# Designs tried in a protein design run: designed miniproteins, single chains, continued (2). Part 60

Each design is a single chain, and the fold is of that chain. pLDDT is the mean over its residues in the fold that is shown.

## One batch from the design tools (miniprotein)

Design m6073
Fold by ESMFold2-Fast:
Structure m6073 (fold): chain A 73 residues (1-73)
Amino acid sequence: SHMERERLVREALEVADELVELEAQHHKLSPEQVQELRERARKEVEEAAKQGRIEEFLRGLRERLARARAALA
């Protein structure tokens, strides 16, 4: 459904943004670099949704987030 797709896209953007924030903190990224990463992440989410692969993409993002959090512990 449209609502389910919208929910998955929203969740993917939230996870991607958290990943960007962790990377920014860990690597001391500039505001410009953070904006570039967010723009890239948004385009990747949009492309995954367009290809009907948003669920798979979100699973991959959650996996990456879990690994990033573990690496920083």
Scores: mean pLDDT 85

Design m6074
Fold by ESMFold2-Fast:
Structure m6074 (fold): chain A 80 residues (1-80)
Amino acid sequence: SKEEILKEAQELFLEFLEWANEYIEKTKNPEVEEIVEKAIKKLKELGDKMVESEDLEEQKKLLKEMKKLIEETKKEIEKL
């Protein structure tokens, strides 16, 4: 259901924020903070599209894009 997809998206977003805040505090690298800020903006845009969508398959696709963005962002940060 849309409600379950939105709940999963929200949980992923919050988990990413918790991970990112901890990583920022540990590394103290301003480049990490910039990457996180850009990722948060993109994740919010994906979330907005997910809320606006009435198609379950489109919502699932957006959730996959959100998961991919989180994983790519984590890999980019971990290389620093």
Scores: mean pLDDT 85

Design m6075
Fold by ESMFold2-Fast:
Formats: sequence, structure tokens, C-alpha cells
Structure m6075 (fold): chain A 74 residues (1-74)
Amino acid sequence: SELERTKEEAFEELTELLQRGREAARDDPEVQVELGRLVQETVERLEAARTPEEVKAVFEETKARVDELTARAL
């Protein structure tokens, strides 16, 4: 299904995004903890999503949050 495919793609992209975020924040333990919390929240939201549009919205918000947290680490 489109929903299942979109979730699968989002989870793959999330994994890459979080690896990058963790790498960028390696010297900031507070940001590392916040990234961990964001991961858990995002996984729950992606699992609960009922439409491809909801999945995309959750992922887009998560990208923005990772970028914000990474910028804060500097």
C-alpha cells in the first residue's frame, strides 16, 4: 500500500537523519539526549500515522527539529 511504502521510506530516511544528527552533536551530550527523545517520539508518531500525508508531515517536522537541535549544539 502507499501508506506502508511511505512509512518504510520515512523510517529509512529517519535512520539516516538521526545518524547525521548524532554525528554533528557528538560533542554535546545534552543535544544527544534530546535527539534520543525526538527519535522515540517520531517512531511513535510514524507508527500511529494513518495516511501518507501524515507520515510526510511527521518526517518534515522531525527534519526541522533535528536541524534546530544540531544548530543549538554549536
Scores: mean pLDDT 83

Design m6076
Fold by ESMFold2-Fast:
Structure m6076 (fold): chain A 99 residues (1-99)
Amino acid sequence: IDERIRAILEELANSDEVSLELANELVRLISEKTGIELPELTEEQVKLANEIYEKYIDKIPGDKAVIKAASIVQVALLPDAPYATDPLAMVFGVASLLA
């Protein structure tokens, strides 16, 4: 699982945008690792994850791939209120989960 998560983070680091396939693969692996059932993202939710990433990439310290992953997880956990959680706390939470 950790090697698969690492491979997805590497693809996210080398991609301009988060694809639907990469986002849903990450969500499945996080669900498997944590035991928390996360729903599959729609194309609209992946677009929202990209918007969150663009908004916070220059404002949050950390690896760009981790910020992209955190944006995906934020939308998966809170699809109707993605900004309700502190984005810095979400990035640190996801970084800890992916370590």
Scores: mean pLDDT 71

Design m6077
Fold by ESMFold2-Fast:
Structure m6077 (fold): chain A 82 residues (1-82)
Amino acid sequence: MKSFEELMEESRRRLEELLEQLAATTDPEERQALLEEIQAELAELVKQVDALIAANPEKAKEYRKALFDFLSEVQERLLELS
């Protein structure tokens, strides 16, 4: 199982790539596909973080804050690109 730090770093890199592709495209069908892929990646990240919290309940507050901050960052960027 990946560490929390490794999971967050991998997810950040993957989402940065998808956000760059979204910023570069104006085709509605491609934009919709990228948005669905971004949403799927975020949902998977939440599931994996929840599993890590279940295994490490003492870190729940720390992990939830980092996840919330990251989700907020992605949401702000999506609003900018909409």
Scores: mean pLDDT 84

Design m6078
Fold by ESMFold2-Fast:
Structure m6078 (fold): chain A 59 residues (1-59)
Amino acid sequence: SPVEVRLVGEDGSTTSVVATKSGDSIVAPATGTWTVQLKASDGRWLPVETVTAAAGTRI
């Protein structure tokens, strides 16, 4: 089932992607600390984890 995922940077920047397959990853657009959020069916963004990643890292 499709899941909408975004990364939120410590500076407030965001990305958005829809993951449609098992094993799909989102790529960090810049080096920094990113909070991974999933979009719930009611439209709320739920924080799942926080990662520190280099630009181009798959999360």
Scores: mean pLDDT 75

Design m6079
Fold by ESMFold2-Fast:
Structure m6079 (fold): chain A 98 residues (1-98)
Amino acid sequence: KEEKIKKLLEEINKLSSEFFAKLRALGLEADPKVLEIGRLIRKALEALSEGKYEEAAKLFREAAKLAEELAKTVPKDIAEILLKLAEKLKELAKLLEE
């Protein structure tokens, strides 16, 4: 279980880095939904570090929902990364609820 969580966090970190790099190239880094996704992921990681797994799972699911919503309004290449990020965030939330 811990090993799967670690692997998902590494995948989420990679996808987040790709996402923010592409956003900076397009000048979209200050988008309110982008800032909120980042805020929710940060809070989820804080909750996870404190052993608050249910709270962390909820925050990761909220971040995934916003990522899916943002994917509808951004270029296809960025949308693809956002949808993969949302998938990994939901997978992590499910593991934390076990």
Scores: mean pLDDT 81

Design m6080
Fold by ESMFold2-Fast:
Structure m6080 (fold): chain A 64 residues (1-64)
Amino acid sequence: STRELVARHDLKTHFGMSDEEVEYLMELAKQGKIEEIKEYLKKEFGLSDEEAERVARGLVAAAQ
């Protein structure tokens, strides 16, 4: 979907994620795994809990 393509682009441009990292997060997002996405973002990219939740919820909404 267009929303998924935009989400993938944003992860690459805003966070500098590799294609492998983007694919991993989008697979979790398709499954609605908000807590796993948050944990990954906090551990790998140093996001705050609030930032990680916002991003995770956005990815899940984009992936539907």
Scores: mean pLDDT 86

Design m6081
Fold by ESMFold2-Fast:
Structure m6081 (fold): chain A 71 residues (1-71)
Amino acid sequence: MSSLEKEIGEKVEAILTSNASLEEKIEKFEELYKNSKDKELVKKQLLKAATFLESVGRTELAEKVREIAEK
């Protein structure tokens, strides 16, 4: 993996594992997408996160993360 891909993945994981509300997590994911220079790399990492979230039963968060990735 590139160092940037790893950095984005670590930021996604930090948001997922935080004690923040669903709405706060969505806001942080949107901010990550807006502030990233590589939108396609962020989209790829968000789609991976959405798939993982759906597999563990966090369907609502997974759907919102997928919506951000598909913009």
Scores: mean pLDDT 79

Design m6082
Fold by ESMFold2-Fast:
Structure m6082 (fold): chain A 87 residues (1-87)
Amino acid sequence: SMIEHMKEINEYLALANKELFNAETNDDKLAIIKKTMDYLKKAADEHPEISGLLLGMFRSMMDQYKKKYPEIAADLEKMLADLEKHL
């Protein structure tokens, strides 16, 4: 169901945020965010009915991360563009 898929996605995002909190370098942070993007791409491919919702969630996350990690903001914008092209 949509509810079960959203639960799994939220659980993944919670784990990704925990990993990101523990990441020491910008390269490690980018690797974690890229894995999150790849996970959302896979989720959108398997459940196209929620692709727009997943894109909205990723945009919100990227806006938050750009504020917290300004040094990687340009890389985050590129990742968002890559996800938009995939969907």
Scores: mean pLDDT 81

Design m6083
Fold by ESMFold2-Fast:
Structure m6083 (fold): chain A 71 residues (1-71)
Amino acid sequence: SSLRKEIEEILERLRKIVEEISKLDPVKARIFRASIAYLETMLAEGEDLELTLQIAQRVLKQAEEELKKLK
């Protein structure tokens, strides 16, 4: 589905941002990796893709804001 593809694209972007955060703050990077693992579980279950997308978008925004604060 288009929702699944969009979630997968967000997760790929999240992994790249978290890699950058890990160079500046390994503890915060670990927390975001836990969020990614949770989102991957939600995506695998496939029960509510709209909710999974909403959470993924929120986590992405939080990671982008955190990276901006650390730089």
Scores: mean pLDDT 88

Design m6084
Fold by ESMFold2-Fast:
Structure m6084 (fold): chain A 77 residues (1-77)
Amino acid sequence: LTEEQKRAVIAAVNAAISAFDQGKTPDEVARAALEAARRAAPQHRFRVTAKIEGDYLVVTVEDLDTGARATARIALK
């Protein structure tokens, strides 16, 4: 990952954790993460998906311009 992509992923994951802690739905978590990624690296186009898998919040950030992808699994307990 480039430094810009790393910043976007870190921002997205932090926003996702914050949104989840506030009781937001997976769709709202994905939207918060996408906005954070866009602010961190505005020259890139991103897709963010968020889903619950058992005891984990799974956040995937994709850079649509390069095809680079990062997935974070966040323990919910």
Scores: mean pLDDT 78

Design m6085
Fold by ESMFold2-Fast:
Structure m6085 (fold): chain A 71 residues (1-71)
Amino acid sequence: SEEFMKKMAEIASTLSPEDRKKLRDRLRKLAEELEQKGITDEDVMKKEVEKVMLDHLKEVNPEEAEKLLKE
């Protein structure tokens, strides 16, 4: 979780205010969906969050996504 939180902070710091808001909205909806489904497995939750973050970054700033994820 520490590595994930650090990655989130780095990603958030590189986005515009509007893109950060959109990312937060997406992550909030994902969290609500996972909670409604009763998903508490940490690995599953991390994978879903990482996927949403990656998809968002690829849409708004693909170059930054590659730098932050080293892919």
Scores: mean pLDDT 72

Design m6086
Fold by ESMFold2-Fast:
Structure m6086 (fold): chain A 75 residues (1-75)
Amino acid sequence: PLSLYQKMLILNLKRLGIEEAAKALEEGFRAWINGDYQKAAEYFKKALEIAKKNGAPESIIKTIEDMLKAAERLA
């Protein structure tokens, strides 16, 4: 199960029309919950690349970067 914060972040990306980044982020959170931090990092990196390419707000970019860094440290 995703937290309210994680669900809101995914919804925000969808509302911005960056559905592929939202999907990658959701898969990353699923991997994280399963303890697969290496796979979570892979999905967060994909979400970050798509979000940057589509001009997501800097606050969202930074949040995904922080999540990626955390996943890489736990991998």
Scores: mean pLDDT 84

Design m6087
Fold by ESMFold2-Fast:
Structure m6087 (fold): chain A 86 residues (1-86)
Amino acid sequence: SSPLIRKKVSLESAYNINLSGAETSEMLAERVRKRSEEEAKENPEKREEILKKGEELVKKFEEDKRRSEEAAELNRKKAEELEKEI
């Protein structure tokens, strides 16, 4: 088998893993938003602190999602470039 074919398969695998990672980060961000909102309702005295802490964690997961999406796109482009050489 061609080394280029093996490299393409590896890039396609990495693309799928990175897409899965982005989806996981999105799910976690959504869960944090909902939990923070619920906790803020249960603890009005600490509402501002709870929401700020939740927002920071959401931003972290949004950054993780963005990095995973960027990695997926790079792997997709590399696989497309290799397709031209196969």
Scores: mean pLDDT 86

Design m6088
Fold by ESMFold2-Fast:
Structure m6088 (fold): chain A 89 residues (1-89)
Amino acid sequence: NEIVERMRKKLEELGVDEAVAEAVIAAAETAERMPEEEREYVVRLMEEILEAYKNKDLERLKELAKEVEEKRLPSELGDAIALAYQEVV
């Protein structure tokens, strides 16, 4: 709940595209159901995704997408990255 609320506020402050925002919130909801150590890692990745999106850093978004795939992280993170990439391109 706190992770979702924190991400929602950050998304509003950044003026993130609605589809990207929805994907990030879905990832945050999934993170809240994970063990604490994995949850902290996923939250950090979400913050990096938003930073790369804000900076229009396409190479960083590609790197993050590979990390999500290689570590078999929740698909909601991959969806958020794909939508962020599409919005920036």
Scores: mean pLDDT 81

Design m6089
Fold by ESMFold2-Fast:
Structure m6089 (fold): chain A 81 residues (1-81)
Amino acid sequence: SLEELKEKLLEALDEYHRLYAEAARARMEAAGVPQAVIDERLAQMDKELESAKQQARTYSRDEVEELLREVEARIAELRAA
């Protein structure tokens, strides 16, 4: 169903965000970025995820399927790194 497909997309967005945030934190820590700045940037990424999830709830089936393919590909790239 479209609802199941949207649920899968929301889960993929959460997983992508988790992996991307972990990589971003590690990169910033290695670069000597102050903890307060890291925390602010990660908080901004959390807000962007919330916005993306709200937008995803309005999508058609074709839009959800296309975005899901893109997000799953990005997750695979992050896991391979």
Scores: mean pLDDT 88

Design m6090
Fold by ESMFold2-Fast:
Parts: structure tokens; C-alpha cells; sequence
Structure m6090 (fold): chain A 63 residues (1-63)
């Protein structure tokens, strides 16, 4: 998981996804939703970013 998040931070062009993944690396006990709520994102934007991160993690796990 840590290595997957590090790869996302290095490869993503989406600054919101990059910031969320970087903060997850610093706070491994928090959920993505909790981090995005702390950053002040709306519910719709939070779900969008969560979906993007989950898709990236799934793709990287299969490699």
C-alpha cells in the first residue's frame, strides 16, 4: 500500500489526487475520506478523488 501511494504521488498529473495520496502516506491510520474532509473538499469532490485513488491502487496491485 505505501509503495502504491508513493507511485501515485510520483506519476499522477492530478494535484488533488497527489495531495490526498501524499497525506495518506503521512497519516496511514486515516481513511481517504477523512483526509479529504480535513482538506475541505465537498462530498461530490471527495467521492470523485476516492474513486480515482481506488482505481489507481487496483491497477497498480495487478502489476
Amino acid sequence: LKELLEKIVKTTKDLEVKNAADMLLENPNMSVRQILERLGYSKEKTEEIVEKINKLIEALKEE
Scores: mean pLDDT 75

Design m6091
Fold by ESMFold2-Fast:
Structure m6091 (fold): chain A 92 residues (1-92)
Amino acid sequence: MEEIEKVVEELSKKADELAKGMKNEEEKKKERLKLLNELIEKFGEILKKNPLPEEERKKLIEEVEKAIEEMKARGAEEEEIELLEKVLENLK
């Protein structure tokens, strides 16, 4: 859990840095996809080294599924949704 929080914090920090420099929507999309790919890679490595207890894993799966539905409701890009679904796969 602590390692996952650290990855989320790193992602948030990078997103904040990008928000300061970028005004172009296409560049923001490109950087978001890059950050999501990086998150997926780190998440897979962390889970491989430190498998979550079954209860925590199920809870995290539910939270990610909820996030996917929220993104779909907001009309998020298909590529962004696919990356989150890949995160779900790493948790299973």
Scores: mean pLDDT 69

Design m6092
Fold by ESMFold2-Fast:
Structure m6092 (fold): chain A 75 residues (1-75)
Amino acid sequence: SEEEEKKEMLELIEIAYEKFKKLAELYKFSEEEKEEIEKLFKKAKEITEKDPSKGREELEKVGEYVEKIIDKLLS
């Protein structure tokens, strides 16, 4: 059901957010980078609440942004 899909997607977003917080501390993300990612997570949650089918796409965008920051930190 859509309700179950929404619940599962919101749970995945929350798990990803907790993982992100640990990653941000490990890699010493800037406050600006953390703020932007927080904003992306909030957007993902809001979109998932309205349309669970779009939640995964929004979560993937968060992942891409995090990857980009990590790649920039690698020398």
Scores: mean pLDDT 82

Design m6093
Fold by ESMFold2-Fast:
Structure m6093 (fold): chain A 77 residues (1-77)
Amino acid sequence: SLAADLTPLELKILGVLYGKGALTEEQIAKWLGVSRATARAALDRLEAKGLVERIPGKEDLYRITEKGKAAIESWNA
């Protein structure tokens, strides 16, 4: 499973985006109680894995991909 290769923070980010939709880096950091730098590092890893994407024209706005949705759904299976 794709979710098996994720850190706890990466799983939490995917869960938040799955439930709430597109969020900024700051909103994600605030929701999870982590620094913006910590959130950014996890988001960069998730983007590299194809599990999240930046919305075109928004530098810090992130959305879960279909692959990301499949990963979080498989984690709860």
Scores: mean pLDDT 80

Design m6094
Fold by ESMFold2-Fast:
Structure m6094 (fold): chain A 92 residues (1-92)
Amino acid sequence: DPLLEKFLEGLEKLKYKEFNVSFSEEELEKWKKLVEQKPEAEEKLKAFEEKYNGDVSKLTPEEQKEYAKARSLYVEALEAETLLEAYKLKTK
C-alpha cells in the first residue's frame, strides 16, 4: 500500500522531531489501548497482502471495507506508538 508506506515514512520523521507536547494520564491510557490493537490490525493487513500480493484492486467491496478498517486501526496504533515513544524520550 503506497499510502501506508508514505505514512510510515512520515511517522519515522515525526519520531525524531522535538515535541513541545504536554502528556496527560488520560491521553497515555488512550495511546496504550490503541497500541494494543496494533498486532491484530497488522495480522489482518499481512493476510490481505499474502492473499492478493498487495493488489487491493483484487478485493471484493466487502474485503475492501475490511482492509480499510484494518489499515485505519493500524495507522491509529502507529501514531499512538510514536507518541508513547516521544513521551519515553522526554521522561527518561
Scores: mean pLDDT 71

Design m6095
Fold by ESMFold2-Fast:
Structure m6095 (fold): chain A 60 residues (1-60)
Amino acid sequence: MSEEERELMLTQVEASFSLLDPEQIERAYKLVVESVRKQLSPEDAEEFVKRLDEIRKKYS
């Protein structure tokens, strides 16, 4: 996954999370984390998860 593709995914996730309740956000967060850890290098996955966690905390 390219850096541009990761930025696009984060933008889409943030837009989605703004429309979801906290329970739905937690469920979606877990699915995205599992997906990126399987698709990205450990280093890139950790950076992505850190940014995703910031989005999750903003909308929880």
Scores: mean pLDDT 80

Design m6096
Fold by ESMFold2-Fast:
Structure m6096 (fold): chain A 66 residues (1-66)
Amino acid sequence: LSLEEILERARELERTSPSAAARAAAHDIRKTAEQYGAEAGIETARRVAEESPDPGARAAARKILE
């Protein structure tokens, strides 16, 4: 995944996700990628997808990793 793809997917999910938890997860992944680059964004998304207790947050993280 490129930095641009991560940022685009995260911004879309921040705007369109129906749950607050999904939007918050997308926001956190986007901010991490903006500050620390693509690898940090991917690592954050993978961690959310594997470890988040919220199914909406996990779904958002998985969509960013597609």
Scores: mean pLDDT 83

Design m6097
Fold by ESMFold2-Fast:
Structure m6097 (fold): chain A 68 residues (1-68)
Amino acid sequence: APPLPSVEELLAKLDERIARETDPRIKAVLEALKATVERLVAGGADEKEVAELGTAGLNVAEREEAAA
């Protein structure tokens, strides 16, 4: 399995995903996920936990698009 992304890489992936998203509902969910990641980092949360959360959220969004 690939290693977990850094917080910086995760935020970059979220920005790229948000920019190419055409469904406004999925885009809003991705924007909320990005805001949550940024808030956790600002609050001093563990970077590994933040990376795991963000990666899981992106995987859920990708699955929802594949199912729709």
Scores: mean pLDDT 75

Design m6098
Fold by ESMFold2-Fast:
Parts: C-alpha cells; sequence; structure tokens
Structure m6098 (fold): chain A 68 residues (1-68)
C-alpha cells in the first residue's frame, strides 16, 4: 500500500532523527497503530517493525511492546 509505505518512511525519518528511547518507542507504537488501521495483521505489523529496527540497528529489548 502506498499509504503504508509513506507511513513507514515518515517513521524511519523520525527514528533516524531521535536518540531518545521513549520517543523511538512512541514512533514505533504510532506506526503499528496506523498499520493496524489499514488492515495489517499483528504478524505483518511485527515483520514491518522488526525490518525497520534491523535496518536502523536499533536494539529490540526483551518483551518489546511493539511485538504485541
Amino acid sequence: SAKAEALKEEAIAKLKASTDENEQLRTLMALADELRRLGYSQEEINEELIAILKELNIPVSEGPIIIS
């Protein structure tokens, strides 16, 4: 989806601009919520978020809220 790609690009830009863990978490949660509204499954949302985190070398903590 073009809208999903635009939302991911915006989230990536925000994550690159911030070193604050809470701001990064809020950005990821907002992206997850928007993708859910577009009809993405929990599994698809998790795949998208993990791909972004891997690309940006952002560590995934034990029990990350973004996985649920």
Scores: mean pLDDT 75

Design m6099
Fold by ESMFold2-Fast:
Structure m6099 (fold): chain A 70 residues (1-70)
Amino acid sequence: MIEEAKKELEERGVEPKGVTLEQAAISLVLSRLVKEGKLTIEDLEWAKKHTDIPDELFEKMKETLEYYKK
């Protein structure tokens, strides 16, 4: 899953600044889980607490969560 998202970002020519491709791929996977209704803001906060997610990436993920939240 993460490797697939990482490849997708590379294929799009997206080079994340200030974060690694792996961190950007994690964001993309989390975004997809939100769209499927399988991830909440609480889950994202839990993930940030247990992983080294940069503030930039966390803010992007929060924006994505709010965008797909209904």
Scores: mean pLDDT 65

Design m6100
Fold by ESMFold2-Fast:
Structure m6100 (fold): chain A 88 residues (1-88)
Amino acid sequence: SREELERRLVELLRRRGELLGEMGRILDRNPDDTELRERVRRLVAEIDRRVSEAVEALAQGDLETAKRHLRELERLVEELERLVREAS
């Protein structure tokens, strides 16, 4: 349902926020790690694109398209979690 997809989007945005907070602290402790900083920048840009696409699809009532974007967003958030674990 739309409500279930909206709830999933909110939870993914919450997880993204928490992970970016942790990654920000890691980057602050490692200011010379330009490779990690660039990897995070690219990943965040892709996450933000998928969020915009999911929001637009939900607003238009295109639940199939929203579901596909949310699935990809979940994969990208998992990739961010992996980067936080590797860098910790």
Scores: mean pLDDT 88

Design m6101
Fold by ESMFold2-Fast:
Structure m6101 (fold): chain A 80 residues (1-80)
Amino acid sequence: SVIDRLVEALRRIQGLTEEEVELERRALEAIENLDVDEVLEIAREAGDVPAEDREELEEKLREAAAALPALVAKLEAAEK
C-alpha cells in the first residue's frame, strides 16, 4: 500500500525503531482514512493535546491525505 511504502522509506532513511515504525504507520493510516478520532487517541497517548478543534483537524487531515502520493514520490526519488 501507499502507507507501507512511506513507512518503509522512513524506516530506511531515519533508522526508526520498531515502535516508531508502528506509530508512523498508525498515524499515516489515520490520515489516509481521515480518522480524526484515531489522531486524537494517538495525541492523548503521546501526552499531547491538539490546539485545533475537530473541524480544523478534519481540514488538516484532508490536506495531508491529498499530499500523501506526492510525499511517496519524493521519498522514492530520494532512494535513487
Scores: mean pLDDT 70

Design m6102
Fold by ESMFold2-Fast:
Structure m6102 (fold): chain A 107 residues (1-107)
Amino acid sequence: KEELKEKARELLEKAIDYLGQAVTLALQNRERLPETLELARKAIIYLGTALAQLDDVELAKKHVEEAIRYAEEAAELARAAGDEETAELLEKAVEYAKKALELLEKL
C-alpha cells in the first residue's frame, strides 16, 4: 500500500512538471492561448491539492480526476489553436495523472 502511494506521488509530481512546462509555453502565447493557460493552472492546483491529501485517497482521487478533465480540455484548445508543443506537454501530464489515478484505485 505505501509503495503504491509513493509511486502515485512520483507520477503526480511528473504530471505537475509537464503542466508547468505547458504553462510556461502558454504564457509566451497568452493572447492566443488564454483559456489553455487558465485550465492548465487549474490542473496544477488540483494535482497539488491531491499530493497534499494523499492520506485521504478518495479526496485525492477526486482532485486527480478534476485535474485530468482540465488538462484534457487545455490540450484540446492548444491543439485547435495549432500549438502542438503545448498540446503534447498537456497530453503527457494527462498520461502521468491517469497512471497515478490507476495506482490510487488499488489503495
Scores: mean pLDDT 87

Design m6103
Fold by ESMFold2-Fast:
Structure m6103 (fold): chain A 91 residues (1-91)
Amino acid sequence: DAERVARLRELAPVHRELLADEEGQRRYFEILLEALLEEGVITPEEKEALLAADEETQEARLAEIEAKLSDEQLERIVEIIAEKLRRLAEE
């Protein structure tokens, strides 16, 4: 739990600018969903549905997904997000 939070905190400097506005927050959400899809946690159909959903539904669904993840799956997802954020910051 604490280790997962610490890992996400390591990404804060990388995505600080990305999360500064609504456009950046949307891009981060898309990166998160892509990472979940790559790890096989969600289907392409679920990703499309989440992108179209309201913020309350998105938050509730993500909380359900997070609760079902193993520590190993969460670590892989964090690494996928980190790599995508590094590529975005390079541009």
Scores: mean pLDDT 69

Design m6104
Fold by ESMFold2-Fast:
Structure m6104 (fold): chain A 61 residues (1-61)
Amino acid sequence: SAALAKAAIALANYLQEKGTTELTGEDVRAVAEKAGVSVSTAYEAARRLEAAGLLTLVDER
């Protein structure tokens, strides 16, 4: 979906800005706000990128 693609692009930009591949739940929420998508959509994008080996979700539990 367009929202999922938007979230994925925003996550990639955020990782580049932060200079790390590790994201917390707070980071995912910040990306959701910046991208104008729901937190659920941002988490879905983050989990897909984690499955692809592009990032690691920490404090996800």
Scores: mean pLDDT 80

Design m6105
Fold by ESMFold2-Fast:
Structure m6105 (fold): chain A 80 residues (1-80)
Amino acid sequence: SKLEKVRELVLEFAEEVSKYDPELAEKLKELAKKKHKSPLELVHDVLELVSEGAGTLSDEDYEALARLTREFLERVREIL
């Protein structure tokens, strides 16, 4: 299903994020385990978590997180 494919992308995204923000990565992994009504709801919740964490990062870690988030969204668009 599309929801299962997006869950896999969230887990891959969390692994990549773990190098810059391990706490955010753990929150993303827990989010992927929760029940969601649709793939878009899961994506929305991911973006909300990313936005909450962004303000505490160094400039270089912020740029890395922004790049990884863009790559995640591009992969989601290919599925949806």
Scores: mean pLDDT 85

Design m6106
Fold by ESMFold2-Fast:
Structure m6106 (fold): chain A 77 residues (1-77)
Amino acid sequence: APSVIERLEEVIRTARSVEEVIAGLEAIAAAETDPARRALLENVVAMLRSNPDMSLETAKDVLRAVVRYLREREAAA
């Protein structure tokens, strides 16, 4: 099965709208078994939903920041 990071990178590559970014994040969060990572992903979904004027590229940059954060945490563990 693809990792959370691989699934996030897939959303960054394939999403054509902010709604597709949100749907992709919700699907990843629903499949996430780690409560801290699930909470992070759910908080990002909430943030994107509260910023309806956000551009697709800004939403993708938020996901890139999440990927960097998760990679740093994996390296520190």
Scores: mean pLDDT 84

Design m6107
Fold by ESMFold2-Fast:
Structure m6107 (fold): chain A 88 residues (1-88)
Amino acid sequence: SAAEEEEILKRAEEALEEGERLAKEGKYEEALEKYQEALELLTPLRLEHPEKVAEVLEKAAELLKKMGYDEEAEKLKELAKKVVEAAK
């Protein structure tokens, strides 16, 4: 339903914003937890909101790379591309 989708989008946006704030503070592990929350909320809506899913995946990939998880970061970047391509 539209009301359920709106609540999910709002909660995901709040998690994304908090993750961005934590990342700017250098709290990378806490930021990743917030990005994971946003992804879990947005994953069922990946066809309706592919750009939002891709944005969170790309931000998580940047943090993983800063933390030394290069292979995991590359996997998330490839997933972000696939999410956007699948919705077109």
Scores: mean pLDDT 85

Design m6108
Fold by ESMFold2-Fast:
Structure m6108 (fold): chain A 90 residues (1-90)
Amino acid sequence: SILDKIIEEINDNGPEDKSTLDKEQIEKLVEALKKLGTPEELLKPLRDEENPSKFTLQMAVLEWQRLNGLPVNGKVDSETRKLLEEAIKE
């Protein structure tokens, strides 16, 4: 699924600095994060960049985790995944 690919990329500790997510996957992630209260300043780079960096993805995830009282580790665990699934399903 699109969500599975997004989660894989967020949790990837690879050496490359660029995300492999396509535009559709980025749009789904942005929509979910927007519903979960992520500030527009963090969402805009994800939307506007054709291939956002892993740093840009990590910063958005960290801030979203902080805003939702989750562990601020930049990784998508089972609880984080559930919130993303619920946000994307609308």
Scores: mean pLDDT 70

